# Designed miniproteins, single chains, continued (3), part 114

Each design is a single chain, and the fold is of that chain. pLDDT is the mean over its residues in the fold that is shown.

## One batch from the design tools (miniprotein)

Design m11961
Fold by ESMFold2-Fast:
Parts: C-alpha cells; structure tokens; sequence
Structure m11961 (fold): chain A 80 residues (1-80)
C-alpha cells in the first residue's frame, strides 16, 4: 500500500487505542499501545510531519516513564 494509506490506517488505530484506554480507564495500556502505533506511523512520514511526530514520541516516552499516561496519549494525538 502507499505510505499515505498506511499512515491513515495507523492514525485510525491510534485514535481507537486511546479511546479504548479512556473508556476502560486503562490509560497505561492506551498510552503504551499508542506509542507503539506512533513509532510505526513515523516510518511512513517524512519532512516536517516526521520531525513533529518524533518530538512528540520522545516527550510521550518521558511522560510514560513518569506514569503520566493520559498526557502521553494526548501529546501523541495532537501530532497525528
């Protein structure tokens, strides 16, 4: 498939994963899975979008290490 199609599928899966975390209250699961999907999405992006998502991923990793799961998920969503 094209990079654009793969990126849109990964964005959709990331949105769904965060929504599941929010509905179930399992923000740790939601944030950790969203990070994995964001890392996969990064492989299909270039230029300014790739740089922005890479910075968001690095910040989300820091927040996850601190146990700040909701803010980690939010930063990833803001950079889809």
Amino acid sequence: GSNAFNAEILRGLLLLTVAVGKVTGDWEFGAQQALKLAEQLLEHLTGDEARALKAAIEKARELLKEGNYENAADILLENL
Scores: mean pLDDT 84

Design m11962
Fold by ESMFold2-Fast:
Structure m11962 (fold): chain A 84 residues (1-84)
Amino acid sequence: AAALAAALRERGRALADAMLRTKRLLLEDPVEAARHVGRVTGSKSDQDKVLAAAKQSVKQGLKTAEDVLGEALRRAREAYAAGL
Protein backbone atom coordinates (compact mmCIF):
# COMPACT_ATOMS: atom_id res chain seq x y z
CA ALA A 1 0.00 0.00 0.00
CA ALA A 2 2.63 2.58 1.03
CA ALA A 3 4.98 1.50 -1.78
CA LEU A 4 2.17 1.75 -4.35
CA ALA A 5 1.21 5.23 -3.10
CA ALA A 6 4.85 6.37 -3.38
CA ALA A 7 5.09 4.99 -6.95
CA LEU A 8 1.91 6.86 -7.95
CA ARG A 9 3.27 10.14 -6.54
CA GLU A 10 6.58 9.66 -8.36
CA ARG A 11 4.77 8.93 -11.65
CA GLY A 12 2.63 12.05 -11.18
CA ARG A 13 5.71 14.21 -10.60
CA ALA A 14 7.48 12.76 -13.67
CA LEU A 15 4.47 13.57 -15.89
CA ALA A 16 4.20 17.11 -14.45
CA ASP A 17 7.91 17.67 -15.16
CA ALA A 18 7.46 16.31 -18.70
CA MET A 19 4.56 18.75 -19.23
CA LEU A 20 6.68 21.74 -18.14
CA ARG A 21 9.59 20.66 -20.38
CA THR A 22 7.21 20.15 -23.32
CA LYS A 23 5.68 23.61 -22.77
CA ARG A 24 9.18 25.14 -22.93
CA LEU A 25 9.95 23.17 -26.11
CA LEU A 26 6.67 24.33 -27.66
CA LEU A 27 7.97 27.93 -27.60
CA GLU A 28 11.30 26.94 -29.23
CA ASP A 29 10.50 23.87 -31.37
CA PRO A 30 6.80 22.90 -31.72
CA VAL A 31 7.65 19.79 -33.78
CA GLU A 32 9.98 18.43 -31.08
CA ALA A 33 7.34 19.28 -28.44
CA ALA A 34 4.80 17.17 -30.38
CA ARG A 35 7.27 14.25 -30.56
CA HIS A 36 7.87 14.54 -26.82
CA VAL A 37 4.09 14.33 -26.15
CA GLY A 38 3.97 11.21 -28.35
CA ARG A 39 6.76 9.64 -26.27
CA VAL A 40 5.10 10.56 -22.92
CA THR A 41 1.55 9.48 -23.88
CA GLY A 42 2.48 6.62 -26.25
CA SER A 43 -0.20 8.02 -28.57
CA LYS A 44 0.33 9.15 -32.16
CA SER A 45 -3.14 10.74 -32.04
CA ASP A 46 -2.05 12.99 -29.13
CA GLN A 47 1.21 13.80 -30.96
CA ASP A 48 -0.70 14.67 -34.16
CA LYS A 49 -3.13 16.94 -32.26
CA VAL A 50 -0.30 18.88 -30.60
CA LEU A 51 1.53 19.21 -33.94
CA ALA A 52 -1.63 20.48 -35.69
CA ALA A 53 -2.26 23.03 -32.90
CA ALA A 54 1.40 24.13 -32.93
CA LYS A 55 1.30 24.84 -36.69
CA GLN A 56 -1.21 27.64 -35.95
CA SER A 57 0.19 28.65 -32.52
CA VAL A 58 2.14 31.72 -33.75
CA LYS A 59 -1.12 33.54 -34.55
CA GLN A 60 -3.12 32.03 -31.65
CA GLY A 61 -0.70 32.83 -28.79
CA LEU A 62 -0.18 29.09 -28.12
CA LYS A 63 -3.61 28.84 -26.40
CA THR A 64 -4.88 25.94 -28.54
CA ALA A 65 -1.56 24.05 -28.38
CA GLU A 66 -1.40 24.42 -24.58
CA ASP A 67 -4.99 23.13 -24.21
CA VAL A 68 -4.29 20.06 -26.39
CA LEU A 69 -1.01 19.39 -24.55
CA GLY A 70 -2.68 19.67 -21.14
CA GLU A 71 -5.45 17.24 -22.09
CA ALA A 72 -3.02 14.69 -23.59
CA LEU A 73 -0.76 14.71 -20.50
CA ARG A 74 -3.77 14.50 -18.15
CA ARG A 75 -4.93 11.33 -19.97
CA ALA A 76 -1.40 9.89 -19.83
CA ARG A 77 -1.26 10.55 -16.06
CA GLU A 78 -4.59 8.75 -15.56
CA ALA A 79 -3.48 5.79 -17.71
CA TYR A 80 -0.18 5.38 -15.84
CA ALA A 81 -1.92 5.72 -12.45
CA ALA A 82 -4.45 3.04 -13.47
CA GLY A 83 -1.56 0.82 -14.64
CA LEU A 84 0.04 0.86 -11.18
Scores: mean pLDDT 59

Design m11963
Fold by ESMFold2-Fast:
Structure m11963 (fold): chain A 103 residues (1-103)
Amino acid sequence: SSRQQAIAESVAAAKEVLATSTDEDEKLAAQAILEAARLVEAGEPLARVIEVLAEAALKTSDERLREEAARTRELLARVAAGELETEDARALAAALAEEEAAR
């Protein structure tokens, strides 16, 4: 499928970055992509995939990416706790439920 091809291409690109890059942020992103692909192949919930990507972003030197990742983790924690008071929390909960229903 197109999704499987895109995942395979992302994995190949991430492996190339790990082999050739001297940039720590690029290597961190590549490691996160490989772990995310592994979780997708293992059938793990979308919430776990998002958490892995957010944790990697929190370790980058980019302040804006760190702030966005912190907000994403807070939002994910709220949804996990059933705290659906914000529009963003309800939207994330709906997206996670739709992905689960597709299994």
Scores: mean pLDDT 81

Design m11964
Fold by ESMFold2-Fast:
Structure m11964 (fold): chain A 59 residues (1-59)
Amino acid sequence: GPETPLLYEVKPGDTLWKIAGQYLKKPSDFTKVAEWNGLANPDLIYPGQRLVIPPELLK
């Protein structure tokens, strides 16, 4: 499996749920991505924002 975190730059129209569905083993783990990045609200992400996805959650 991946040993390095994925660095993702948010694009216009992205939601954390869609990003999770594309990159995570379980899309429901989007809340863990939010916690890892210190996001107060997982539904509020902005274009150009950089997210770190821990390797344990990646496909």
Scores: mean pLDDT 79

Design m11965
Fold by ESMFold2-Fast:
Structure m11965 (fold): chain A 88 residues (1-88)
Amino acid sequence: SAEVEKRIQELLERAGELAAEHLSEEAREKLLEIEKKAIEELSKTKDEKKKLEIGIKYLKEVVEVVKEDDPELGEVLEEIVELTIKAL
C-alpha cells in the first residue's frame, strides 16, 4: 500500500531526527551489536521467509533498546515495525 509506504518514510525521517538528538553512546553501542548479529544471521540463510523472520526479530530488539534510552523514539520505531509487518 502506497499509504503504508509513505507513513513508514515519515516515521523513518522522524526517527532519524530523534536519534540524532537523544540516543546515548551506550544505546548506539547496543544497536551496533544488534546490527552485527542480524547481518551474521541473515548471511547464513537464503530462505526469504526465514530472512523476514530474522529481520522482524532484530527490529523488535532495536525497538526495546531505543525505548529504554528514548521512549518517544522507541514508540515511533515500534509503529514502523508494526506497519512493516502489515505491508508483508
Scores: mean pLDDT 77

Design m11966
Fold by ESMFold2-Fast:
Parts: sequence; structure tokens; C-alpha cells
Structure m11966 (fold): chain A 57 residues (1-57)
Amino acid sequence: MLNAEDYRKLLELLENGDEEQKGTALVLLGYPYQVPPDPALVEKAKAELREKLAKAP
């Protein structure tokens, strides 16, 4: 299971990374790899990570 530091790094890649970094972050979260990544899928993954970070101290 990924820890809070991993979730923060993945969220940063999804927000500020290039298309390849965003694709890799999605794969690490269990989504299919694609470049360029689907913007709706990126936003879904960001929302999921924000929820996990809010619940993990």
C-alpha cells in the first residue's frame, strides 16, 4: 500500500508533471497507461489522492 509521501508525489506529478509523468502516476494508481492522459481521468485520480491525503495523517 502506498504511504502519504507516495500520494503527495503522485499528486504533484498529476498537477505539475509532463504528459509522460502524468501517465506513469496514473499507472501507479491502477489506471491504464496512456500519453497524453485523459484529462477527466487525471482529475479523478487527483480527487482520489486528495481524499486519501485528507484521511491519512
Scores: mean pLDDT 76

Design m11967
Fold by ESMFold2-Fast:
Structure m11967 (fold): chain A 75 residues (1-75)
Amino acid sequence: SEYVEQGYAVGKAYVPNRLAVAKARGEEPDVEKIKEEALAEAEAGKPELEKELGEQAPAVLEALKKGVEEGAKAA
């Protein structure tokens, strides 16, 4: 349960944190591109997540992806 909650929190913070860094540098960030890259990275990390968390991995991955989507919408 706590891993699912942490996965969601990490995902939700991802896009806002990337936007804050980009804005601080005077860059014009592409929210959709950042979101797509984050989702692709999450999917690419699935085998390692399964190795570390076993049966918890699918739920954590799903929570991470939901977090990324919600963070992008809030940005």
Scores: mean pLDDT 80

Design m11968
Fold by ESMFold2-Fast:
Structure m11968 (fold): chain A 108 residues (1-108)
Amino acid sequence: SLEELIEIVKKIKPSKENETIARLVQALFEGNREEALELLKKLIPEVTQALVDALITFSRLASPEEIAELLYRIVEGVKSGKLKEEFKKAIENPLKYLPVLFTKADLL
């Protein structure tokens, strides 16, 4: 449920973005392309539909908790600049650079 996802995200970090990240995880798991793009753009404005579609595919291979942790690390890494270059490459070519972005985010 959304309430359970909100509690999972709060355990990672208390933040005003917790509900947005929880809703984003739900949208990715449901394959809701339009809502996932809208929610991710609220967190990182430069995102593309192609990147969101690749994230939906990845979500099929992971748990909601794993996706929530990864999204949190990506959002914080982009905002801090630590993942800015990897994120830019992932936008330009998601199929090639998403695995690099995930690996770098996991090391944070």
Scores: mean pLDDT 81

Design m11969
Fold by ESMFold2-Fast:
Structure m11969 (fold): chain A 74 residues (1-74)
Amino acid sequence: GDVVGVELTPDATEVKVGETVRGTLRVTYADGSVEEIEFEYVPTSPGTHTITVVARDGAGRPSASASATVTVTE
C-alpha cells in the first residue's frame, strides 16, 4: 500500500560512542493501517547525528519523511 505518513521516535536523544540507539519507525498507509518497525544504530563518532527516513509512493515520488537528532558523546 502507499505510505502517507512516517514518524521516527528514538528511545534516547543522547548516547555514547559504541552504544546502541534503538527506536521506532511508525508507518501509516493510505488505507489507514499502521506498522511499527524497530531500528538500531551504533554511532562510531561523537557529535550530532541526524537520522532521516523518506517514504516513496508507487510512482517513486516522496510521500512522507521524518528525521530525529541524537547527540553522541565519547
Scores: mean pLDDT 79

Design m11970
Fold by ESMFold2-Fast:
Structure m11970 (fold): chain A 71 residues (1-71)
Amino acid sequence: TREERLQHALQLYTDFVDFLDKLLKEGKISQDEMDQLRLEFTRELAQMIENNSSKSEMSKKYNQRKEEVEK
């Protein structure tokens, strides 16, 4: 259901924030970069929910975003 996808998206957002917090503590990103990355990922997840994307597709986007930040 849409509600199940929303709950999954919220969990992915929480996991992404935790990932970014680790990078911030390690000095690998700034607070401004963290805020921008959080905003961009929120927008992508919202768009994916509206486009009826699966939980698997959202998880793939999360993994892609993590890889991009690590570069």
Scores: mean pLDDT 84

Design m11971
Fold by ESMFold2-Fast:
Structure m11971 (fold): chain A 75 residues (1-75)
Amino acid sequence: APLFQLFDRNGDGTVDEDELIAGMEALKGRPLSPAERRFLRNGLIVYDKNGDGTLDEAEFKAFISSVYPEIAARY
């Protein structure tokens, strides 16, 4: 399955902060540290080009490819 669909748990075509954290915890197989959660929140803000508080598929791919290239390479 495309990586974005694994994170978009509600199927609304966007990934919010809670979905981003939950999806990353699922991929890592562990809870995220407070520092990792802050890093993801800051990354969402930086890559949210339209300022709606969520990442669309293009913004999500840009975020993952820049910040987690090892995950992007697998999916």
Scores: mean pLDDT 77

Design m11972
Fold by ESMFold2-Fast:
Structure m11972 (fold): chain A 80 residues (1-80)
Amino acid sequence: MEKEKEELLNEAKERLKKIRDEYFPKLKTIEQQKKLDEILEKAIKEIEELAETEEDVEKLREKIKEIVKKTEKEAKEIVK
């Protein structure tokens, strides 16, 4: 993997960790906590697959931003 793609992956994983750290303590049930972990794992898998298939680094960056944004929205839905 190119260094640029590795940096994008690392940054995305850090953002997902921040989402987990922010929303996990707000969850009231084990079921909600499992759902949050599931969406975070799904997001990580999507980002990793995207990094392997997307040759355009700028498109990769944009798609990663959309995945992270979608994941945060899903986390907010679990809490509310």
Scores: mean pLDDT 81

Design m11973
Fold by ESMFold2-Fast:
Parts: C-alpha cells; structure tokens; sequence
Structure m11973 (fold): chain A 77 residues (1-77)
C-alpha cells in the first residue's frame, strides 16, 4: 500500500503526502452523504486551510483500500 502510493506519486510528479491529500479529496467527492457541490467545497477548503486539515485528508487517503487507490489513480492518469 505505501509502495503503491510512493510509485504513483513519483509518476504524477507530486509528493506522497500530496497524493494522499488528493485521494482524500476524491473520497469526499464520492461520499454519497454529501452533495457534489458540498464535497467539492469541503475538499478545496480542507486542502487550502492548514496542516491539521491536510493531515485529515491524508488520513482519509490512507484509509482507502489498495483497490480504491488503484481506481482513483487510474482516473488521475
């Protein structure tokens, strides 16, 4: 799992932390309990607003299964 994140981050030209944050945003956008507009707004706010919020997004990205990570990475490529 960690290896998958590092390899994908290198391929995308971003840090592993950056990729985990991005995956966290994608997970929020796909949350059926949120409207698409609210998920997008929360994702943007969480990425921009500070280290602790970025850590929460990273934790969401880390909570993804390897299958979910592969699916989202394919969408990013």
Amino acid sequence: KDELIREAAEKLGISPEGLLNLLGVIKLENDPSLSPEEAERRGVLLVVRGEATAEDLRALGESLSEEEIKEYIEGLL
Scores: mean pLDDT 66

Design m11974
Fold by ESMFold2-Fast:
Structure m11974 (fold): chain A 89 residues (1-89)
Amino acid sequence: MAEEIRKLLEEARKALEEGDLETALSKLNEAAQLIGELPKDHPERDELLDEFIEELERLAKALREKGLDEQAEHILTQEIPLVEKLKES
């Protein structure tokens, strides 16, 4: 599970570096699904959530660079806060 999540985050990062926003979104959505299935007592849960947030911030920056400001703001103001909330649960 943790290794698969990290692989998806790495693939998303590579896609963002290549400017492939569609692939990056797809990989991040797959990672989000697996993170949602991660046990609350998993020792790497918070680390994986932090890594996921870092990739969401990178995606938001890439979206803004393409003029997709509304999508970037949604990630920063809605999606990242929801992921942060999971760390407190």
Scores: mean pLDDT 80

Design m11975
Fold by ESMFold2-Fast:
Structure m11975 (fold): chain A 79 residues (1-79)
Amino acid sequence: MSPLEKEALYYEMEASMELMKLGIAKATGEEVSEEEIEERKKKIKEYLQKAIELIKSSPNPSQAALESQRAAESTIELL
């Protein structure tokens, strides 16, 4: 795994963790304001966008990295 792909994986993991936390907060009835939800979504988008940029900067991205890029792009569109 290249240094760029390893850094991309870090950002993908951070985004996944934040997305999971947001999902749990909504499911458990935690009082989360619309503003806080939008701020959390923005942070998730920033992590995913960083991962996409790192993968695109890799000259020979692995199949796993390319699949992660597609998943990240789809997640950003849904947020």
Scores: mean pLDDT 81

Design m11976
Fold by ESMFold2-Fast:
Structure m11976 (fold): chain A 68 residues (1-68)
Amino acid sequence: SLEEAIYKALSPLVPDDVAREAARRAANAKSIMQAIQAVRDTLKEAGLSQEVVNKAVKAVAETLKKLQ
């Protein structure tokens, strides 16, 4: 599933609870841009650093590109 693919991209980079919530929100987004924004917002709300947010967003974007 899209949620599982996003979760697998995030799980090595962020805590499990954050990865699950970000994947859930992103999978329910109506567009790729909204999915990326959902990941960014979830990680920022969890208090993760900008470096981690940027790395996670890149990983999710690469995962979404492969699924096209």
Scores: mean pLDDT 86

Design m11977
Fold by ESMFold2-Fast:
Structure m11977 (fold): chain A 97 residues (1-97)
Amino acid sequence: HHMEEEKKRRLDAAHLLGEAISLAERTGNPEAKKYVEEAGKLFEQNTPENLDKAVELAKKALEIARSQITPEEEARRLKNYLVKKGILTEEEADALL
């Protein structure tokens, strides 16, 4: 079904772009942010060629952003989240994580 394949392709691209935007903003990497901006622009133009290019750029942004996320940074983010939600105190989070 060509229509279902096209719909799935656009949905997958939208999810990938959303993830790339989130990670680029979280890491603050200027190169990842530029790739995300370009990918979003291409995604909005809604042609098959531009959709493929948007996916490629979003994947590059994700690779760059993920390369900047160290285990230590993820642990710090998790600590901050648990403290903010009131699940752990700052002292408890430091002891356990």
Scores: mean pLDDT 76

Design m11978
Fold by ESMFold2-Fast:
Structure m11978 (fold): chain A 91 residues (1-91)
Amino acid sequence: SIIDKIVEAIENGDLEELKKLIEELIEKLKASDEEERRRLVEEFVERTREVLEKLPEEKQKEVKEVINSTMLPALAEELGADEAERQAARA
């Protein structure tokens, strides 16, 4: 359902709603187990790619910028925490 709303926000060009929904998706991913997290990520990637391919290149760039600016900091923080844990385990 949240991924359906993300797709609709992309189709409508509602970048403010898209940012809000991506933040809600990140919170869901943090609260999910590994299997559910993988399922949600795969569905998000697949459906986002499909809707983006239907948009003009300039609109694709705008949507990608919102997704990247919202998701990449959160993913970098999570990946950085995992890498720190791996480094501590090696010590």
Scores: mean pLDDT 74

Design m11979
Fold by ESMFold2-Fast:
Structure m11979 (fold): chain A 81 residues (1-81)
Amino acid sequence: SKAAVDAFLARVAEELPELTPLVLRLRDSEEARLGRTPSVQEIADALLDYLELAIRMSTDPEHRARLRAAAERVRAIAAEV
């Protein structure tokens, strides 16, 4: 629902503010791809795919740890809304 998507986006903005511009772009991209409002799971999956790629491309252990923590938080937020 739109309410669930709005709640997900609000939680990402609060807890992971650095990811907010990206998640908004991914929401818009998914809406364009699907021709409808995406679900929380569809937006979360797109964001998690991006984070997984970023983890694979990074050789810095501290940066990789931060990205993994962000991914786990995204999964938790998506499950809670």
Scores: mean pLDDT 88

Design m11980
Fold by ESMFold2-Fast:
Structure m11980 (fold): chain A 85 residues (1-85)
Amino acid sequence: DLEKRLEELIKKAEELQKELEKAIKDGDYDKAKELLKQLKETVVQAARLYSELTNDPAVYDTAVAAIDMETERELKKLEEKKKEQ
């Protein structure tokens, strides 16, 4: 059950990533920002399930910190691109 849920979240994250890339290519930065938020939420959920599956809470904490930093970096890039429109 946890493994199947993790696989579903990974697949969802992959789909969101492709939609995000398309939105950026299309210049739809508002849509890209919303997709980035959804991607972050999905990856955080996947990290939580992976932590539970491996019984290692440190994996979750480390993953969430990395996800937060990367999301902030990408969000700033999208905000700058939107301001230029």
Scores: mean pLDDT 82

Design m11981
Fold by ESMFold2-Fast:
Structure m11981 (fold): chain A 97 residues (1-97)
Amino acid sequence: MLIEKYKKLSEETKEKGIKSTSKYAAASLAESGVDFMEELAKKGEEESPEQAAKAYEMLADTYYHAAKMYESFGDKETAEKYRKKGDEARKKAEELK
């Protein structure tokens, strides 16, 4: 439920955040989502490698959504940083399988 809400919020922030609200508000929402997903991924490691792998896959998607949002702002440096974090999270997920 919460992850589905985050994916929808991430897409809406990417499409509407730059048009209807400040870049700061959109960035704050993306950062909060990233922080939440990083916490979930770490907690997943306490359950099982399979659950941790799924959590890191979702974290990777979250980083890629944040990257697209910053790219839409013209902040290519921050977008590339998040894209790299997404790649690292995906690699972590594969290592846990």
Scores: mean pLDDT 71

Design m11982
Fold by ESMFold2-Fast:
Structure m11982 (fold): chain A 59 residues (1-59)
Amino acid sequence: GEEEAKRLAEQAETGARAAAELGIEEGKRYGQMAADYARQGNLEKAREYMRKAGEAMGG
């Protein structure tokens, strides 16, 4: 729902910022993509890219 989209976008943006501070380019990119998908209401792709961001950051 809308609440899930907001939570995913916030979490993805937080992860992207953390990845940027650590210099992990892929984590930053995937996190930004996840946030964009979450804001569009595409929760499936948002979750997929959040998983990719987490994996890029080492789990």
Scores: mean pLDDT 80

Design m11983
Fold by ESMFold2-Fast:
Structure m11983 (fold): chain A 75 residues (1-75)
Amino acid sequence: MKEELLKKQVEAYVRLARENPDMAALAFEVRAIEALQKGDEKTAEAFREAAKYAREGDISGFEEALERARKLLLE
């Protein structure tokens, strides 16, 4: 099954990271593990960076990492 990350979902996750950074970080730590299990190392790295930036409160870094993951999932 193809996993999709829609632009509207990125916007929703950016709001989640602002309101509840720990929950945003956990969500993307789980997604990184799932991507690794599928052999998608590039998407896993992007999700891992998103989780890191969410925990650090770096909303700009979080959004950039998610947009990178979104583009990787379209390929």
Scores: mean pLDDT 79

Design m11984
Fold by ESMFold2-Fast:
Structure m11984 (fold): chain A 100 residues (1-100)
Amino acid sequence: MASREEVLELVERAAERIRAVLERNGALTPEVAAGIEEVLERTRRELAAARTPEEMLGVAYRALSELTALALSVETDPAAQAEIRRIVAEAAAELEAMLS
């Protein structure tokens, strides 16, 4: 069974991997870095308030969607965009496995 801490760690790991792709490709701006931190801070607050596994998943899925949108708004390299999408897909699969 997934704990709030395990779900948060998964989202934080996905955010770190996305940040690394953006930094490597010169797409990590101060605005994007701040946006990632804002998503993670909101995710921590919402997970702390979540009462059910379904609520924790909804929070994590929303965070992954927001991180994807933010990263793809600044990353123009198709290979880097594909890597970001793969990171998010892997995180979503891990979330699904945590609930099974």
Scores: mean pLDDT 86

Design m11985
Fold by ESMFold2-Fast:
Structure m11985 (fold): chain A 72 residues (1-72)
Amino acid sequence: SAEAFKLLEEIFKKSKTSSELLMEIQRLAQEGNKAAQFVLKALNKHEQSLPLSAEEQEIIDYLEELKKKLDG
C-alpha cells in the first residue's frame, strides 16, 4: 500500500544500516502501526518461502532496494 511505501521511506531516512531499518519496522509493528505490521507480515512470509501477493512482493522488492542503499 502507499502507506507501507511511505513508512519504509521515512524509516530509511533515519536509519544508518539495514539492521536499524528492520528493528524500527518491528518496533512500530509491535506498537500497532498497521503499515509496519503489513511489512513485517510480508517479510515473515518471504523468509518462510510462502507465496506473496503482488502488493507484498512490491513491498519486499522496495525493502531490498533500501537495504542495498544502506549497506552498499
Scores: mean pLDDT 86

Design m11986
Fold by ESMFold2-Fast:
Structure m11986 (fold): chain A 90 residues (1-90)
Amino acid sequence: SIKDIIKQKTNTIIDALKNGEITIEEVEEGLKIIVKELVEKGVPLEEIIELLNEAFDSLINALKELGREEDAKRLEEIREKLIKEAEELS
């Protein structure tokens, strides 16, 4: 399912963040691409928002557990931006 795909991608991002392989800026860019693909596939806006909130909750919690509180705050701001982009594209 699309939910399982997003969960798998989110877990991959968490592992990459833990290993220092990816930046917050790269997370933002990757999630923007996912939003665009979901809109182009005709996924309902409400479902896109639900999927984004689940992904961001997992990412933010992982960063807080790592003691990266400022990065967690940046992801909260990115969440708001990406939800707005999804609304504008839908």
Scores: mean pLDDT 83

Design m11987
Fold by ESMFold2-Fast:
Structure m11987 (fold): chain A 104 residues (1-104)
Amino acid sequence: ASKLGLELLKKVAEILSKTPGLKAKLEGTTLLIEAEDTSAGRAIASKVAEILSKVPGLEVKQEGNTFIVTQKEDDEKLLTEENVEEALKEIEEAIEELKKMFGL
């Protein structure tokens, strides 16, 4: 697992852990995002998962209300600092917008 990928997942876990209706945990090199069974929690988790799925070298799977984000070993070289910064910015902006939409 790349250091950049791990750093991205750590920062996403911290952001989501501070977000109402969401729990995020980093298990080794895997990020687990658990959404509460609410419209707001599901919408925020789904949007974050969508953004992360577009990041080179990351794979996202959905298991009910849980999103599992893993690093692709074969694509480790595709992840850049620019991709990490862009993904974090998009995630923070998306969370803020959705929090306003759901009155959080």
Scores: mean pLDDT 79

Design m11988
Fold by ESMFold2-Fast:
Structure m11988 (fold): chain A 104 residues (1-104)
Amino acid sequence: MMSPAEIAEELEEALKNEDSAALKLMVEMLMLLLKMKTPEELLKYIREKLSQEELLELLEKLEELLKKAVEELKKEEGEKPPTSAEEVEELRERLLERVKKLLE
């Protein structure tokens, strides 16, 4: 497992160089879980405040929330894989909305 500082560095590089829907969703979910307002605040928190054990626990919570959000979407919308970049972004937004509802 990578250190929190190494994970924060990889997330920062990914945000600067690649605008992937999956990484964007992960960053937004982490911001929601930690109640952070900006990606920069999140990256600073990971580097300075999280232990390796706390980061692992946070990632496990994120995985459980994502699984639950996916199950709810499958029940309501069916299992249809996205076929375009636009559909991938729409799926990201729908998953994020489900995660927000699960955290209320």
Scores: mean pLDDT 70

Design m11989
Fold by ESMFold2-Fast:
Structure m11989 (fold): chain A 103 residues (1-103)
Amino acid sequence: PEKKAIEYAVEAAKKAGGKVLVVGTESDRGLVEEVAKAIREKAGLESTAVVYPDGETLDQNVLKDAKKLGADTIVEVGVDREAGLAAVLVRDPDGNVLDFRVF
């Protein structure tokens, strides 16, 4: 699921455009960093990775950090290890959902 999630995140970032903030939890750090790198290398967009402690909500903290960093697009990635699924959520800095997919 992770490889497809990375490919999808790159295409979604290309479509949304601008400066991209890639976010997730500490457990998913490797995926968050790989997605940010793939967006930089394959989409040619400025991309920054930010990880949050496991067990914290991403909602308000992510929107705050996106505005602070001047991000135009937010890409949230996560892995449900019990279900064997990966998810990609794409939002604007106001929290409007632009795209969402599970793999």
Scores: mean pLDDT 82

Design m11990
Fold by ESMFold2-Fast:
Structure m11990 (fold): chain A 95 residues (1-95)
Amino acid sequence: MLTQTQQEVIDRIIQQIEYLKEKYNLSREQIVQEIQRLTYSEVIRLWYRGSISTLEEAIEFARTVITAVGQHFNIPQSETDQAIEEVEKKIQDAF
């Protein structure tokens, strides 16, 4: 079950990527890169706000958001899973 914060972040990321997709004709790989970039930015924002306080919460949030946004853009599960692993590693290295 998605939290309100997760739903709001997912909606914002989808809206931003839809805009970029229409304006710049993004490839699937570029869409995945934007999902990763925007999700990481939202995790950092929530961490500074104190809404995310642990590494585990940050990773779980990123996984949930990337999965939902990836499904919206019809990204293959294998590519979504790889994108999650890369963002999880980036969060672990930064926190």
Scores: mean pLDDT 87

Design m11991
Fold by ESMFold2-Fast:
Structure m11991 (fold): chain A 74 residues (1-74)
Amino acid sequence: SEEDLEEITRILQRVPGVTPEQARELAERLKAAGVKSVEDLAEMTPEELMKIPGVTREQAEAILDAAREELRRR
């Protein structure tokens, strides 16, 4: 949903070095890959995220940490 896309985009913006524009593009690529929610994102591996062009291992790990932290707040 649009709300899920916006939530993923906000989480990605918490990652150091990720701009708002990069976060939006990455969120759209994740949606195209079948990632529908923060829960789906949190279940990914760093290796799966690194399949997206421009995502480093360090960024992939930080993205997963941010997604898992968001779920812990709920």
Scores: mean pLDDT 81

Design m11992
Fold by ESMFold2-Fast:
Structure m11992 (fold): chain A 80 residues (1-80)
Amino acid sequence: MSPELQKDIEIGVLRIAVAATSTSLRTLKKNGKMLSPEELDEMIAFLERIRDQAIALGDDVTAEQADKNIEELKEMKKEV
């Protein structure tokens, strides 16, 4: 596969993953669901990997969305 085509596919996958996570976090917050500190740490680590991959691929939009989700999870962790 060409490097350009592979990069475009990778960016698309990361964008879908971040959008799905944003929707899930919004739903959890709206429903008042409490996550354990361990669950929060796992989700933060997952999003940090996505953010780093997005930065490496030059997708600032996906990186910003991942960072916003990370900050929201960190705020939730402070309240547990």
Scores: mean pLDDT 77

Design m11993
Fold by ESMFold2-Fast:
Structure m11993 (fold): chain A 103 residues (1-103)
Amino acid sequence: MITKEKLREAAEAVLAEAPEPPRYRSLEEAVEALKRGEALDVTDFAFALLEALKEEDAGVILEFLGLVLKVQGEENFKKLLQSLKIPELEKKFDELVKLIKGL
């Protein structure tokens, strides 16, 4: 599996290049938006992923990713993951989707 550190660095890089700040101020706010059926853009996704990674809990990360997948669907979820520009993660998209759906 891709390392947590590499995910953190990728999310930070997306946020550094973002033309506008994230719409949400916390992981909780982003999760509440997803529960309302609101789609995350690349900047919001990177921010929320970074906040989930800071929680040091794999369950929190998987729950967040599961909500993104459920709300936005597989195609848009894969596009959000692709925005992180991690080639190893792109090779594992189908495995990750199966893992999340199996939870």
Scores: mean pLDDT 80

Design m11994
Fold by ESMFold2-Fast:
Structure m11994 (fold): chain A 84 residues (1-84)
Amino acid sequence: TEKLLEEVDRILKEAEEIYRRALENRDDEEVLEAAIAKLEEYRRRVQLYLDMARQLNAPEELIKKLEEALKKIDEMIEELKKLK
């Protein structure tokens, strides 16, 4: 559980960095496409963790944190797609 929370925090930090760099390079189509692809990879990983947490009847607090992480990544992807 602790390792999962640390992994999710790491993914969010990396996602935020990728998102920020994409915004700084919004005129570069290749940078935007690469950023979206990487964020979609992170989204799939967080979704997998959320599914596992639900199957293991993990604490509600952990499930909510995973749902919040997924929402943040989805919002980043949506914003970058609007810049295409």
Scores: mean pLDDT 84

